# Ledger of designs, part 47: designed miniproteins, single chains, continued (5)

Each design is a single chain, and the fold is of that chain. pLDDT is the mean over its residues in the fold that is shown.

## One batch from the design tools (miniprotein)

Design m17724
Fold by ESMFold2-Fast:
Structure m17724 (fold): chain A 58 residues (1-58)
Amino acid sequence: TPLVRLTVYNPKGEKLGERVVPDTPEAVAQAARDLVEEASKKAGIPPEELYIRVEPVP
């Protein structure tokens, strides 16, 4: 099963967190939700101001 890395960034382009998950719609959607929720909570930034990048893991 292919893997993808999800990375969450603030509006300044600073990395706030990352997670590696299977490349399935369910795993990617859950990981994106978890990363945004945790980053928003820790950084005090609204979820709408956070950015997710998805990239394949070699």
Scores: mean pLDDT 83

Design m17725
Fold by ESMFold2-Fast:
Structure m17725 (fold): chain A 70 residues (1-70)
Amino acid sequence: MREELLERARELLEELIERVKETKEEQEAALQTPSGEHGFLVSARVVDGKAVGELLNANGELVGRLEEEI
């Protein structure tokens, strides 16, 4: 379901933020339903000494963002 995918995408966003805090390298992952109709793109990177993560839906709209100090 769409809500279950969004929850997984948010968990993945948190994981990518922690990964970026450890490695200082940009991270990206995609999640999709088996049909491919619903999906999320999750990315995290370092910006101005902070770990910044963004969650985009299948339409490319920003639906989540996390920012943490490194």
Scores: mean pLDDT 77

Design m17726
Fold by ESMFold2-Fast:
Structure m17726 (fold): chain A 60 residues (1-60)
Amino acid sequence: SAIAEQLAAKMDELTKISLEYMKLARSKKPEDQKEAEKLAEEAKKLEDEIVALSRELRAA
């Protein structure tokens, strides 16, 4: 279904952001720390969207 495809795409995007976050989180540079904080916020938004789509998929 279209919802399942959207869910898969957002989960893939979250995986990519999480990998970049882990890479930056190992850095002691202030610039990398700021970027990691931004990625953490973006990941949280994606998690909320994934939860919403998962609920919609289960209701269908």
Scores: mean pLDDT 83

Design m17727
Fold by ESMFold2-Fast:
Structure m17727 (fold): chain A 93 residues (1-93)
Amino acid sequence: GVRELLEEARELAERALELAKEAGQEELAALLEEALRAIDRALEDPEDVAALREAQTLLGEALARAVAAGQEELAELLLRAKNLVAEALALLE
């Protein structure tokens, strides 16, 4: 369900945050910290469509930055996390 999708997306985003911090990608790390906060809000209320849409937007921005920086592992994790949030949104709409 929505919760399980968001829990998996959170784990992927946390792994991406660790890699971004290790790579010194400070702006990407900041976006991921914001995305994790949005995912946490959605986990507290899985019907919070606004929190889910915020998470999707922030993960999309992080993905674009990872791709532009040639960070292939980061981009793959972020694409998977973004897709899981999109699937959670689809279950609510």
Scores: mean pLDDT 87

Design m17728
Fold by ESMFold2-Fast:
Structure m17728 (fold): chain A 62 residues (1-62)
Amino acid sequence: MSPKELEAGDLMIKGDFAYLVGGDKETAIEYYEKALEIARSDPETKALMVDTIERLLEDVKK
């Protein structure tokens, strides 16, 4: 597991917490977008996580 995969995963968890627990769509979008930028910066993390993060962003934005 790359350090960037862990970092992107942590940001996804923070986004989920903001959205599902806090109801804070704006904060969730910020965390997911940061996770997406990190995932896109590393080829291994991009292959594993970009599709999932993009889906989470679509779900939040509706």
Scores: mean pLDDT 80

Design m17729
Fold by ESMFold2-Fast:
Structure m17729 (fold): chain A 69 residues (1-69)
Amino acid sequence: ADEALKKGREALEKGNYEEAVKYFEQAIKEDPNNVEAYTLLAKAYFRLGDVEKAQEALDKAVENIKKKL
């Protein structure tokens, strides 16, 4: 999870948004409760102009926060 998140952030910083999406999806598959991975996935989708998928990722981040409260 940590390695996939790190590679995803590096891809975001380089402007490789599609690669960033792949790494954040990998992090989510390894830990489906990783709120940070969903938030970063949403950021990558906003950079790609996919507002609908960005909103879906944010909704999943919020859902995971609420389940722990």
Scores: mean pLDDT 82

Design m17730
Fold by ESMFold2-Fast:
Structure m17730 (fold): chain A 63 residues (1-63)
Amino acid sequence: SMERVDRLLEEVARLARELDAYVTPEQLKAWLDAQGLSPAEAEEVLRAWIRTLRALLERRKAR
């Protein structure tokens, strides 16, 4: 659903900012829309980014 994509975009932007990569959910959405992905494909991409960003933050906090 679009509501799930919007929530995932917000989470990606939040995690990216904690890694000093200042990006807005609107900028990420514009990029995803340009890729021509379906909502389901966009959700999968965003979930993969969230997993990667969380792993990077966890490693940074552990050191």
Scores: mean pLDDT 82

Design m17731
Fold by ESMFold2-Fast:
Structure m17731 (fold): chain A 67 residues (1-67)
Amino acid sequence: SELQAKADQLSGLERAVLLALGKGYTYEEIAKLLGISPETVRRYVERIMEKLGLKSEEELRAFAKAL
């Protein structure tokens, strides 16, 4: 799958953030699950969007849900 191939280019932590977003978790919930700050989650979301060529968090959540 092209979606899975793109996700495989992400770091382990970036992939964990992506999967949690796909499940509908908030930044606060993801931060708690991964032992990081919500600010760090936001930075990873922005980096993941850049790596995947996605323009919005809504597109990112749709991508993650499709995995």
Scores: mean pLDDT 82

Design m17732
Fold by ESMFold2-Fast:
Structure m17732 (fold): chain A 85 residues (1-85)
Amino acid sequence: MTPEELIEEMFIALAKGDLDKASEYAQRALEKATPEQKAAIYTALAVGYLRAGRVDEARQYVDKALELDPDNPLARRIRERIDAA
């Protein structure tokens, strides 16, 4: 399975609320992903975990996304939302 196919399966798992399966596909994708793909993967995981109320994990993922892409508008918005509490 390509990184692109693994990212697609991760998004499907996130849409179903299956965080464990999403994390599994994400870990497999990260092994072969470009830096841009890694930032997108971490941003998607941050959104999924935040929606599930798992704020600490969401913060860790958004921080990883911003380390790779500091100007990512969605990742910056997610961090601002978490830090404003």
Scores: mean pLDDT 85

Design m17733
Fold by ESMFold2-Fast:
Structure m17733 (fold): chain A 72 residues (1-72)
Amino acid sequence: MEEEIRRGVAEVALAVAIRYSENEETKKILEETLDKVAAGTATPEDLREAAKKAKELGDEESAHLLELLAEN
């Protein structure tokens, strides 16, 4: 139950980040990450890699969100 609640929170947070992202490439990274989270296949490494890519694209807010999700 805690795992499902955690997944739900991550899915909502990622969906909000996708909606407010102005960068198409960052949006694709967030959408790919959301798909993995929804499928239950996302690893902390996947989230950290996505965060690094978002930061390289200048989207520090999405990068920070992905880092928080990787730690929790």
Scores: mean pLDDT 78

Design m17734
Fold by ESMFold2-Fast:
Formats: sequence, structure tokens, C-alpha cells
Structure m17734 (fold): chain A 64 residues (1-64)
Amino acid sequence: GKRVAVVGAPDEERAEKGAARAKEIDGADEVVKLVGASSEETLAFARELAERTGAEVGAVGYNG
């Protein structure tokens, strides 16, 4: 199975930092960046993706 990280941040730079961390720490095979998304929206997307695909999905929020 693949590992997917969903990264939500108010801007692209924070999303990129979250993506790098997810790859380094979680060993994510794929990263989905949600620029302008809230923590709640990011978590909702991650849960839906996990249920739909059966993959291991982690969520990272950079909202402060």
C-alpha cells in the first residue's frame, strides 16, 4: 500500500515545508498540498482520501 500525506497551509511556502517534513518523517510516497485550506478542511480531505483509497493517510496543518 502507498502512504499519502495531505498538507494544509495558508500559503504555498508553508505547504512546501509541511510536504518536506511529511516525506522525511512519515516516508510519504505521495503528497497533496491544500493551499488556503483550514486545518479542518485538511483533516476532512485526508479522512475522505483514506476511506476512498484504503491508503495510509497522514494530515499536516500549518495554521499557526
Scores: mean pLDDT 74

Design m17735
Fold by ESMFold2-Fast:
Structure m17735 (fold): chain A 74 residues (1-74)
Amino acid sequence: VNEKMAEGLEKLAEEEKNPEIKTALRQAARLARQGTSPDAVVQGLRSSALSLGASQEDVEKATKRAREIIEEAQ
């Protein structure tokens, strides 16, 4: 399940146009592969994207889509 979650997040990163969000999604996928819980993966995505300078709007959109992918992986 963590592998499917990571794969989904990696696919989302490939389609992402914002470089900060793209980097944060790749980091979130790595956390998922390490066995991190879904909630912690989403929180990590948000924190990483904000730290990289992504806008709150872009972070919220990416976080919502990431949650959808995580639900699909379960």
Scores: mean pLDDT 80

Design m17736
Fold by ESMFold2-Fast:
Structure m17736 (fold): chain A 73 residues (1-73)
Amino acid sequence: EEEEKLKELRKKIQENTLKTVADALRRIGDALDEAIRQGLPKEEVDRRFAELNKELVAEIKKSDAEDQELIKK
């Protein structure tokens, strides 16, 4: 039953993506809170946010690519 296997794979990919995104957002929040608490300049806060955002976007794109491969087949 190919449909069951595809459903399980999609579920795993979606669960992993949501968990990765949630973990990344939590890390971004924690890092921003710490930077603000330490009184870091806006430029440093912006830089840290940009770095974390790049990582988040990369993880989302990776998950989307895996989903697209399943759809193409």
Scores: mean pLDDT 72

Design m17737
Fold by ESMFold2-Fast:
Structure m17737 (fold): chain A 106 residues (1-106)
Amino acid sequence: MDQMQQLMDQGRSYMLSGNYQQARDYYQQAIDIGGPDNADGLTNLGNSYMAMGNYQQAVQYYQRAISIDPTNWRGWSGLSSSYSQLGNTDQSDYYSQRSDQIERSS
């Protein structure tokens, strides 16, 4: 939705400037408008936790996002990156392959 997309775009802007806490607040607002099953908002919350070094929390948000929308390739990509940071190469490779397949299909 337009309003939700604008909140997500603001969150992305804060991510790019390194203001991860503000990015989290905007992504949370997007979820509040779109409901708890907002896969894009959950993916972006995962991204903010990744940027803060909170890899295990990032995994949980990305897992929720792909559970809601299995076509969200960014959620799969985020799981790959998070598991890479946690040192789990097998999981990282698995999720990376899934992300690539879904992105090509979208």
Scores: mean pLDDT 82

Design m17738
Fold by ESMFold2-Fast:
Structure m17738 (fold): chain A 64 residues (1-64)
Amino acid sequence: MLEELRRLVETLRRAAEAGLPRETIQRLSDEAIRLAEELMPSLSDEQKKEVERLVEEARRIAAE
C-alpha cells in the first residue's frame, strides 16, 4: 500500500518530465495526496514521515 503511493509519485515525476498537461499533473498529485491521507491512520511514525515527504514532493511537482 505504501508501495502503491511510491509508484503513484514516481508516475507523477515521469508525467511531469514528459511534459503532460498541467491538469493531468494536478490530478495525479491530488490522487497521491488522497491516497496518503487514507494511509496515515494505519502507519508507523517512520512511515508517516516518508508519506509526508512524498506528499510535499507531489505538491512541488504540481506547483511547477
Scores: mean pLDDT 82

Design m17739
Fold by ESMFold2-Fast:
Structure m17739 (fold): chain A 65 residues (1-65)
Amino acid sequence: MEVSRESAANILMVAVSIEGIADGRIENGVIVMYTPPDPKALEKAKKAAERISKETGLEVEVKEL
């Protein structure tokens, strides 16, 4: 589902700032979070993804670089 660009951008900026995620994008209404190939970064990103998904009601994916 498509979301407003302004709302989506704000959510993405918050995620990157708080969790130290390497990069983030919104693709076809899905928030995609990119993490370095570090197990600790992956764990942080997965926890952030669950939190963001609950807060926004949007689908969130975590991908390794």
Scores: mean pLDDT 67

Design m17740
Fold by ESMFold2-Fast:
Structure m17740 (fold): chain A 63 residues (1-63)
Amino acid sequence: PIPWTLEEFLALFGLDSVEEARSPEGLRRIAERMIGRPPTPEDVARARRMVESALTGEEQDLR
């Protein structure tokens, strides 16, 4: 597992904020960068799960 802080996650995908990462546009951008081609709805759903994990979920980066 790669321990990404919220800041590292946002920086990796060129995002400005958590709200942007959780937006449909932000999630599409994350999915596109992960896959390297136009994302499907399933790819966007996967990106959403990754964002949720990075925020808190299974990744206790928030104190």
Scores: mean pLDDT 67

Design m17741
Fold by ESMFold2-Fast:
Structure m17741 (fold): chain A 68 residues (1-68)
Amino acid sequence: MPSQNQIQDIISNIMNSHGHPDTGQSIIDQMNNSNNSTQDIISDTMQYLTNNGHHSISSDIMNSIQSM
C-alpha cells in the first residue's frame, strides 16, 4: 500500500498538471487535518471530482495510486 506521502505527491502532481494546484493543496490539507483515513479522504475526493465532471482527473489519480 502506498504511503500517505506518496499519495499526496500523486494528488499534487496530477492536480497541478490539470491547472488546479490550490485544489490539490486543499485535498492534502484535508488528509493531514482530518480524523478520516487517507483511503476515506481519497474516496470522498474521487466522488467529488466525478460528480463535478472531472472524470479524467479522478481516473489519473486512481491509475497512479494503483500503479504503486
Scores: mean pLDDT 75

Design m17742
Fold by ESMFold2-Fast:
Structure m17742 (fold): chain A 73 residues (1-73)
Amino acid sequence: AAAAILAATQAHVDAAQAEIGRLKNESERLLKEDPEKGKVAKEQADKRIESLTADAEAHVAAGNAQVQALLAA
């Protein structure tokens, strides 16, 4: 129960971190190859990273709340 919720939350965070890493690597490579296209890609990546970070934080908060509710039951 609680362990499954924490494991699911961690898997979501791990997936978000992996995608963030890919976005950073790709935008950095594009900046070196084509600065104009790379600048646009970096701006898009930064927005996506912010969205992924906010989503991961919300999942951590929700997971913690669910664990607390289970302990109260």
Scores: mean pLDDT 82

Design m17743
Fold by ESMFold2-Fast:
Structure m17743 (fold): chain A 58 residues (1-58)
Amino acid sequence: ELDTSKLSAEERKKLKEEADKVLEEMYKYSEENPETPTEELVKKLEEKLKKVGEEVVK
């Protein structure tokens, strides 16, 4: 789980908005690639969410 204790209320809101965008992107990817294993989808999602967390916490 992402450590949000160091985030301001504004940064937390921004993180949620960016995470929602990543979830929409992954849903679209899943629709376009229905044969993709769940494990691979989860890995891609985790990588994207990690990037979002690193970018927001600047």
Scores: mean pLDDT 73

Design m17745
Fold by ESMFold2-Fast:
Structure m17745 (fold): chain A 92 residues (1-92)
Amino acid sequence: MEEEIEKIKEEMKKTAQELVDKYRPLNEAIDAKVAALRAAGVERPPYDAPFESLPPELQAIRRETISFIADALIEIGDKLDRYLEALKKLKE
């Protein structure tokens, strides 16, 4: 049982690293798009600026960023649920 718990923990650590490795280049691609827009003269909006007041290019990036974060959280949730079920089976 203890060895099986350790195995599940190691699989969880590996899955966490795989998620970081998967989403890091996607985050870097979004950062590169933001940097390109700033280089093209698109000003940094105030932190509390309404979405509707943003330039279309920044609205597009914000939608992409929200979608990316949502997809990442869904995948994390799905993997966490699978590991919780595996751990429950060890409790009898």
Scores: mean pLDDT 76

Design m17746
Fold by ESMFold2-Fast:
Structure m17746 (fold): chain A 88 residues (1-88)
Amino acid sequence: SAEEEERRRRFDEEVREALKTMIKYSLIQILKKMLERGEITEEDLEAIRSLLNSLQKLDPSITPEQVEELLRLAKEDPEAAIKKIESL
C-alpha cells in the first residue's frame, strides 16, 4: 500500500541520516587523533578515504572532487577538514 511505501521511505531516510552522522563522527575522531599525535599515517588516510567514499554513497550531493579535496585537507590542515566535515 501507499502508506506502507511511505513508512518504508521515512525509515530508510532516518537510517541514512543516522549512518551519515556516524560516518561524520568517525571522520572527526580520526582527524582529532591525527592532530593529537602530530603525525599522519597511511592507515589514517586509508580510513578517511574509505569513510568519505561511504559518505558520498549516502549523500550523492557530495562530489568525487569534494572527496579528494577533503582528503587533501586532512593531510595539509586537519582542523579545516574537521570544520568542513561538520558543515556537510
Scores: mean pLDDT 83

Design m17747
Fold by ESMFold2-Fast:
Structure m17747 (fold): chain A 56 residues (1-56)
Amino acid sequence: VEELLNKAKEYYKKAIEYAAKGLKSTDPEIRKEYVDKAKEYLKKANELLKEAQQLS
């Protein structure tokens, strides 16, 4: 369970980093790529949190 929570925190950190990169990008295509990556990591973090909740 603790490993799942730590992994979820890492994915949240990645989501925030990609979102920040997207906001700083002036190229719409690159911005979309970073935003999509942020969404993917946020989804992964939420999935891991849900699994940790089920096991706790």
Scores: mean pLDDT 80

Design m17748
Fold by ESMFold2-Fast:
Structure m17748 (fold): chain A 69 residues (1-69)
Amino acid sequence: SEARQALEGALTVVDLGERGEVDAVRSLRMMARASTGEARRVISEAQRLVEEGRYDEARELLERKLREL
């Protein structure tokens, strides 16, 4: 599923961003724009949480949505 791949990619970006290995905000913004529907909304919300430094909440959101797919 494209949605599953997008959410799994976003989860990886959140983890790498928390470790300072990538610009997670920029990466999540690009991923959201490349996605559609529910995946776009979820990745956009994860981006907002990461911008606020709320990495654990972004991870939990993405993991929960992956379980629903």
Scores: mean pLDDT 89

Design m17749
Fold by ESMFold2-Fast:
Structure m17749 (fold): chain A 73 residues (1-73)
Amino acid sequence: GGVLDLDELTELVLAEYRKLGMELTPEVKELARKHAEAIIARFDKDGDGKLDAAEWAELEAARRRQGFGVYTE
């Protein structure tokens, strides 16, 4: 769909962690959850707790410029 909720965004962050060779421990899963919450807080312009296609495109553009650092503040 054209909207990403917190759970779907957490799965995408975990997929990026796997690509970076991180093991999915409970601590890493909690970190991914917090990163997903931070992404929504920064890019959710509607205040609905979800990320639409335009907000996701803005995040991807920011990630392309800053890399992984966009998830960590």
Scores: mean pLDDT 69

Design m17750
Fold by ESMFold2-Fast:
Structure m17750 (fold): chain A 65 residues (1-65)
Amino acid sequence: MTPAQQRTYAALLALYWETGRPVSVAAIARALGISPATATRRLRELEAKGLVARDPRTGRYRPAL
């Protein structure tokens, strides 16, 4: 993974561990200090790699493994 993808994945894992719930793009964007558009791109890249799964109804992400 790129360093940017690793940081995004680490933030997702931390938020998922804290809440026990799928994580919104907005929550990832806030945690990393990046735009929601940048967070969405990185999360889609992680989803393509099979590392995260997106709920199509809520748009929220969870770890796939």
Scores: mean pLDDT 83

Design m17751
Fold by ESMFold2-Fast:
Structure m17751 (fold): chain A 81 residues (1-81)
Amino acid sequence: MKEEKLKEAEKLREEAHELLLQSSSETMEAIGYAAEIVSNKEPSEEVIKKLEEENARANELDAQAQEALARAKALEAEAKA
């Protein structure tokens, strides 16, 4: 039924939005670590690892968000057909 597909698409868009907010938060954290690395002539390996971890997490969350958005768009297209 059209309404069920639109409701599922809405939930996926909400999930994608949540994931994008989390990805943005991780990106902001990564920028903080990057600024610390640039400000220090000898950055610690711990700070470098945290930057890499936050970047990896942000990329993972963004990928999940894009997948959810693609699924939502497919359901919306099916519902409108």
Scores: mean pLDDT 81

Design m17752
Fold by ESMFold2-Fast:
Structure m17752 (fold): chain A 79 residues (1-79)
Amino acid sequence: MKKIEELKKKVEENPDDAEAWLQLGVELYKAGKYEEAKEYLEKAIKLDPDDRDAWYALSEVLEKLGKYEEAEKYRALAE
């Protein structure tokens, strides 16, 4: 997907851009690439742990991966 390729280049050029990691994770979630989405969302959270959107997105990915207990925990952090 062209947008995912653009975002991958963006995080390669600026690996501390938490928003770019978040956007990359969300686009991978939309593409059904849940394991890869999880990795990039975890990176976004490590850079900006106060971003509720990142915690919410990670909870959605974990639910798709069948990790319901982890998803519930992270969803609570996004409220």
Scores: mean pLDDT 83

Design m17753
Fold by ESMFold2-Fast:
Structure m17753 (fold): chain A 80 residues (1-80)
Amino acid sequence: MKLTLRYGDGQGAVVEEEVEEEDVEEFAKKKALERAESIPELQGKEFEVEVKEDPENKQYIVTVTSKDGTHVLRFFVKVV
């Protein structure tokens, strides 16, 4: 079964994509890392990535933390 996922593109637009349920966590990680890599302050840093399901709000919360602990990015992927 496919889920429709909604997330921000980092440019002020909202994007919707259909993703298989079993691929949702990996998709969310990929999109969060793409966003982190686009941020100049995070260039050249190593990251730890955590995905948490938030079923009450029908979303996935991806936390990208630099390994030195100086930067934390939260990326939200909503299930429509």
Scores: mean pLDDT 78

Design m17754
Fold by ESMFold2-Fast:
Structure m17754 (fold): chain A 94 residues (1-94)
Amino acid sequence: SMEELEAEIRKLLEEARELAIAGDVEGAVKVVEEMLELMVKNGIISEEEGRKMLEGVRKRLEEIAALKDEEERRAQATLLAGLMAHEVRELLRK
């Protein structure tokens, strides 16, 4: 089920990235919240850690949505998704 968990997290991160590119902050936040809830349910992070991560991600998503150029939003959303994927992989190794 760890492989299935990793696959589900990757799908959620890709969905959040596409929503961020579209400028849909609330949609992207909701998908990230679903990902963090999945991580809490599987004992990877605490509820408090999840809340703090969601706050940080919301701020970054709002900054990305403020960018007027879609290509710049795509670049920044892709970078954010990559950083989150890296953090998730490190947490799953513990």
Scores: mean pLDDT 86

Design m17755
Fold by ESMFold2-Fast:
Structure m17755 (fold): chain A 88 residues (1-88)
Amino acid sequence: SELEELIRRARELLEEIERLKREIEEALRRGDLEEARRLLEELREKLEELHELVREAEALDPSSREAIFLGAEAAVYEMLAWVLEKEL
C-alpha cells in the first residue's frame, strides 16, 4: 500500500539519521568541528525529508502507530540537531 511504502522510506531515512548521529559523535571526538558541521547539515536535510514522509503517512492513516512512533523519533533527533547547532 501507499502507506506501507511511506513507512518503509521513513524507516530507511531514520536509519541514515542514526548513522549520521554516530558520525557526528565520532567527528566531535576527533575535534573535527568542520566535518561535524557538514554532517549536521546533512542530518537536518534528512530530518526534513523524514518529517514530510511522516506527515504524508499520517494524512493517509491518522491512527498509524508506526507513523506516530516515527514522528516521535524524528522529534528527538530534531531536538538533538538543535542542541548541536547551538554548540557548533
Scores: mean pLDDT 85

Design m17756
Fold by ESMFold2-Fast:
Structure m17756 (fold): chain A 79 residues (1-79)
Amino acid sequence: MENKEEAWEIVDRFFRGMKAALKAIDDVEKKTGVKLPGREQARIIAGVAADAVNQGLTDEEVYKLAEERAKELIEKRKK
């Protein structure tokens, strides 16, 4: 039994999560003046988007989670 509507809701949530994560990373980079490597950005985006689907996170919660992960990586790079 196929549930195409549920599949589309999952995909939409995933893409919205990716968009929120991208915005959070961009905002953190602008505030800190530090650019994250594309590989690390992709890891944050994929992880937070997956969390948005699995935990039912809001766009605001996804943004905050991505912001925290980006700040942690920037701090790690300074150290």
Scores: mean pLDDT 80

Design m17757
Fold by ESMFold2-Fast:
Structure m17757 (fold): chain A 104 residues (1-104)
Amino acid sequence: SEELLAEYYKRQAESFIKGAKDAVKRAEEVLERSDELPYEQALAELDRIIKTLEDGIKDAENLLKSAPEEVQPLLKKAIDYFKKALETARKAREEVERRHQERL
């Protein structure tokens, strides 16, 4: 059923958006706790978040190629959420590095 296929892609897109929002929150929490965390641990957590978001963009872009037209706007929205989350996570990583350098 075309309707069942659209529902599947819609649920995937909604899951991606939730994952991107959760990743932003985790990156912000790592940055906030950066003074309490070992430097290498803070970077490792941010690198894991960044990799997950990069993989998520690739997965969402691959899904978009085969998605019905009716769900393409929602998948494009999910990709936008991932890209914004990735920008936030990268900025958090740069700020953790900056704070560490100030202590050297």
Scores: mean pLDDT 90

Design m17758
Fold by ESMFold2-Fast:
Structure m17758 (fold): chain A 78 residues (1-78)
Amino acid sequence: AAAADRARAKEILRAELERLFALQAERQPAGAAEQQRARARIEELAEEAVTRLGLDAAEAERLAAAVRAAAANPAAFR
């Protein structure tokens, strides 16, 4: 149960971070190599956040909403 819930939490965060990165890439062009590195970084950040914060799916959804709100501020995510 806990492992499946953490896997879902990670997927929620990863998907939202990838959406944010895609939106960023539309505004500021980046090379293919840089995009691939960013995706690997997003995967690592999502896993680390879920592990360190002990997020369940509901908490991950709230964090994803916060990330989505931060996307409105260009300085919030590099």
Scores: mean pLDDT 72

Design m17759
Fold by ESMFold2-Fast:
Structure m17759 (fold): chain A 68 residues (1-68)
Amino acid sequence: AAREARLERAVAILRALVAAMPVGSELPSVRQFAGLLGLSQSTASAAYRRLEEEGLIERVDGKYVVVA
């Protein structure tokens, strides 16, 4: 329950961030995002993976980039 709530909150924040950024923009690293929101790296990684599965971000040269 708490873990799922944290993941959904992280996903919502990340979606809002992506929506405000131009295509081609580099996102914060998973570690930086986890630190900013007080999340575990596993929860932050899961949020990034969710957006990658949705086609909103892509991993390029070890960084996440906005694609749509």
Scores: mean pLDDT 80

Design m17760
Fold by ESMFold2-Fast:
Structure m17760 (fold): chain A 70 residues (1-70)
Amino acid sequence: MTLEELHELAGEVQRLAQEKFADAVASGETGLSPEQQQQLEKLEQKIIEAVEKGDLETAKKYLEEARELI
């Protein structure tokens, strides 16, 4: 997996999370639980940190966990 592919995937996960948050706000938090939202935010931060360290394997693992939560 290239760094470019990982960056595109991370961007898609972030976009999906933002769309889910917007929908949850509009519907009064009927979709994503507060715990899932916090977990997703923490995973996003961990993905960024792993990418900055060059640990693409760890970054991919956190991306897969984020996709499972969405």
Scores: mean pLDDT 69

Design m17761
Fold by ESMFold2-Fast:
Structure m17761 (fold): chain A 64 residues (1-64)
Amino acid sequence: MIPKSKEELEEEVRRALADMAYGLAKRAVQEGKISPEEARKFIIEVGEKLGVPEHAKELADELL
């Protein structure tokens, strides 16, 4: 079995970081610390910075 390329492993790490940002943002919304719209914008920005914008958009859609 050929191991995953460095790029594939780095993408998995970036997606995991976006998932962590989603979890933190969702908790902050549930605790009333930020609005769902602010959380959505934060997650999308994190996804753009990490190079996983499509994954981040799917996570942001789950906040609603």
Scores: mean pLDDT 78

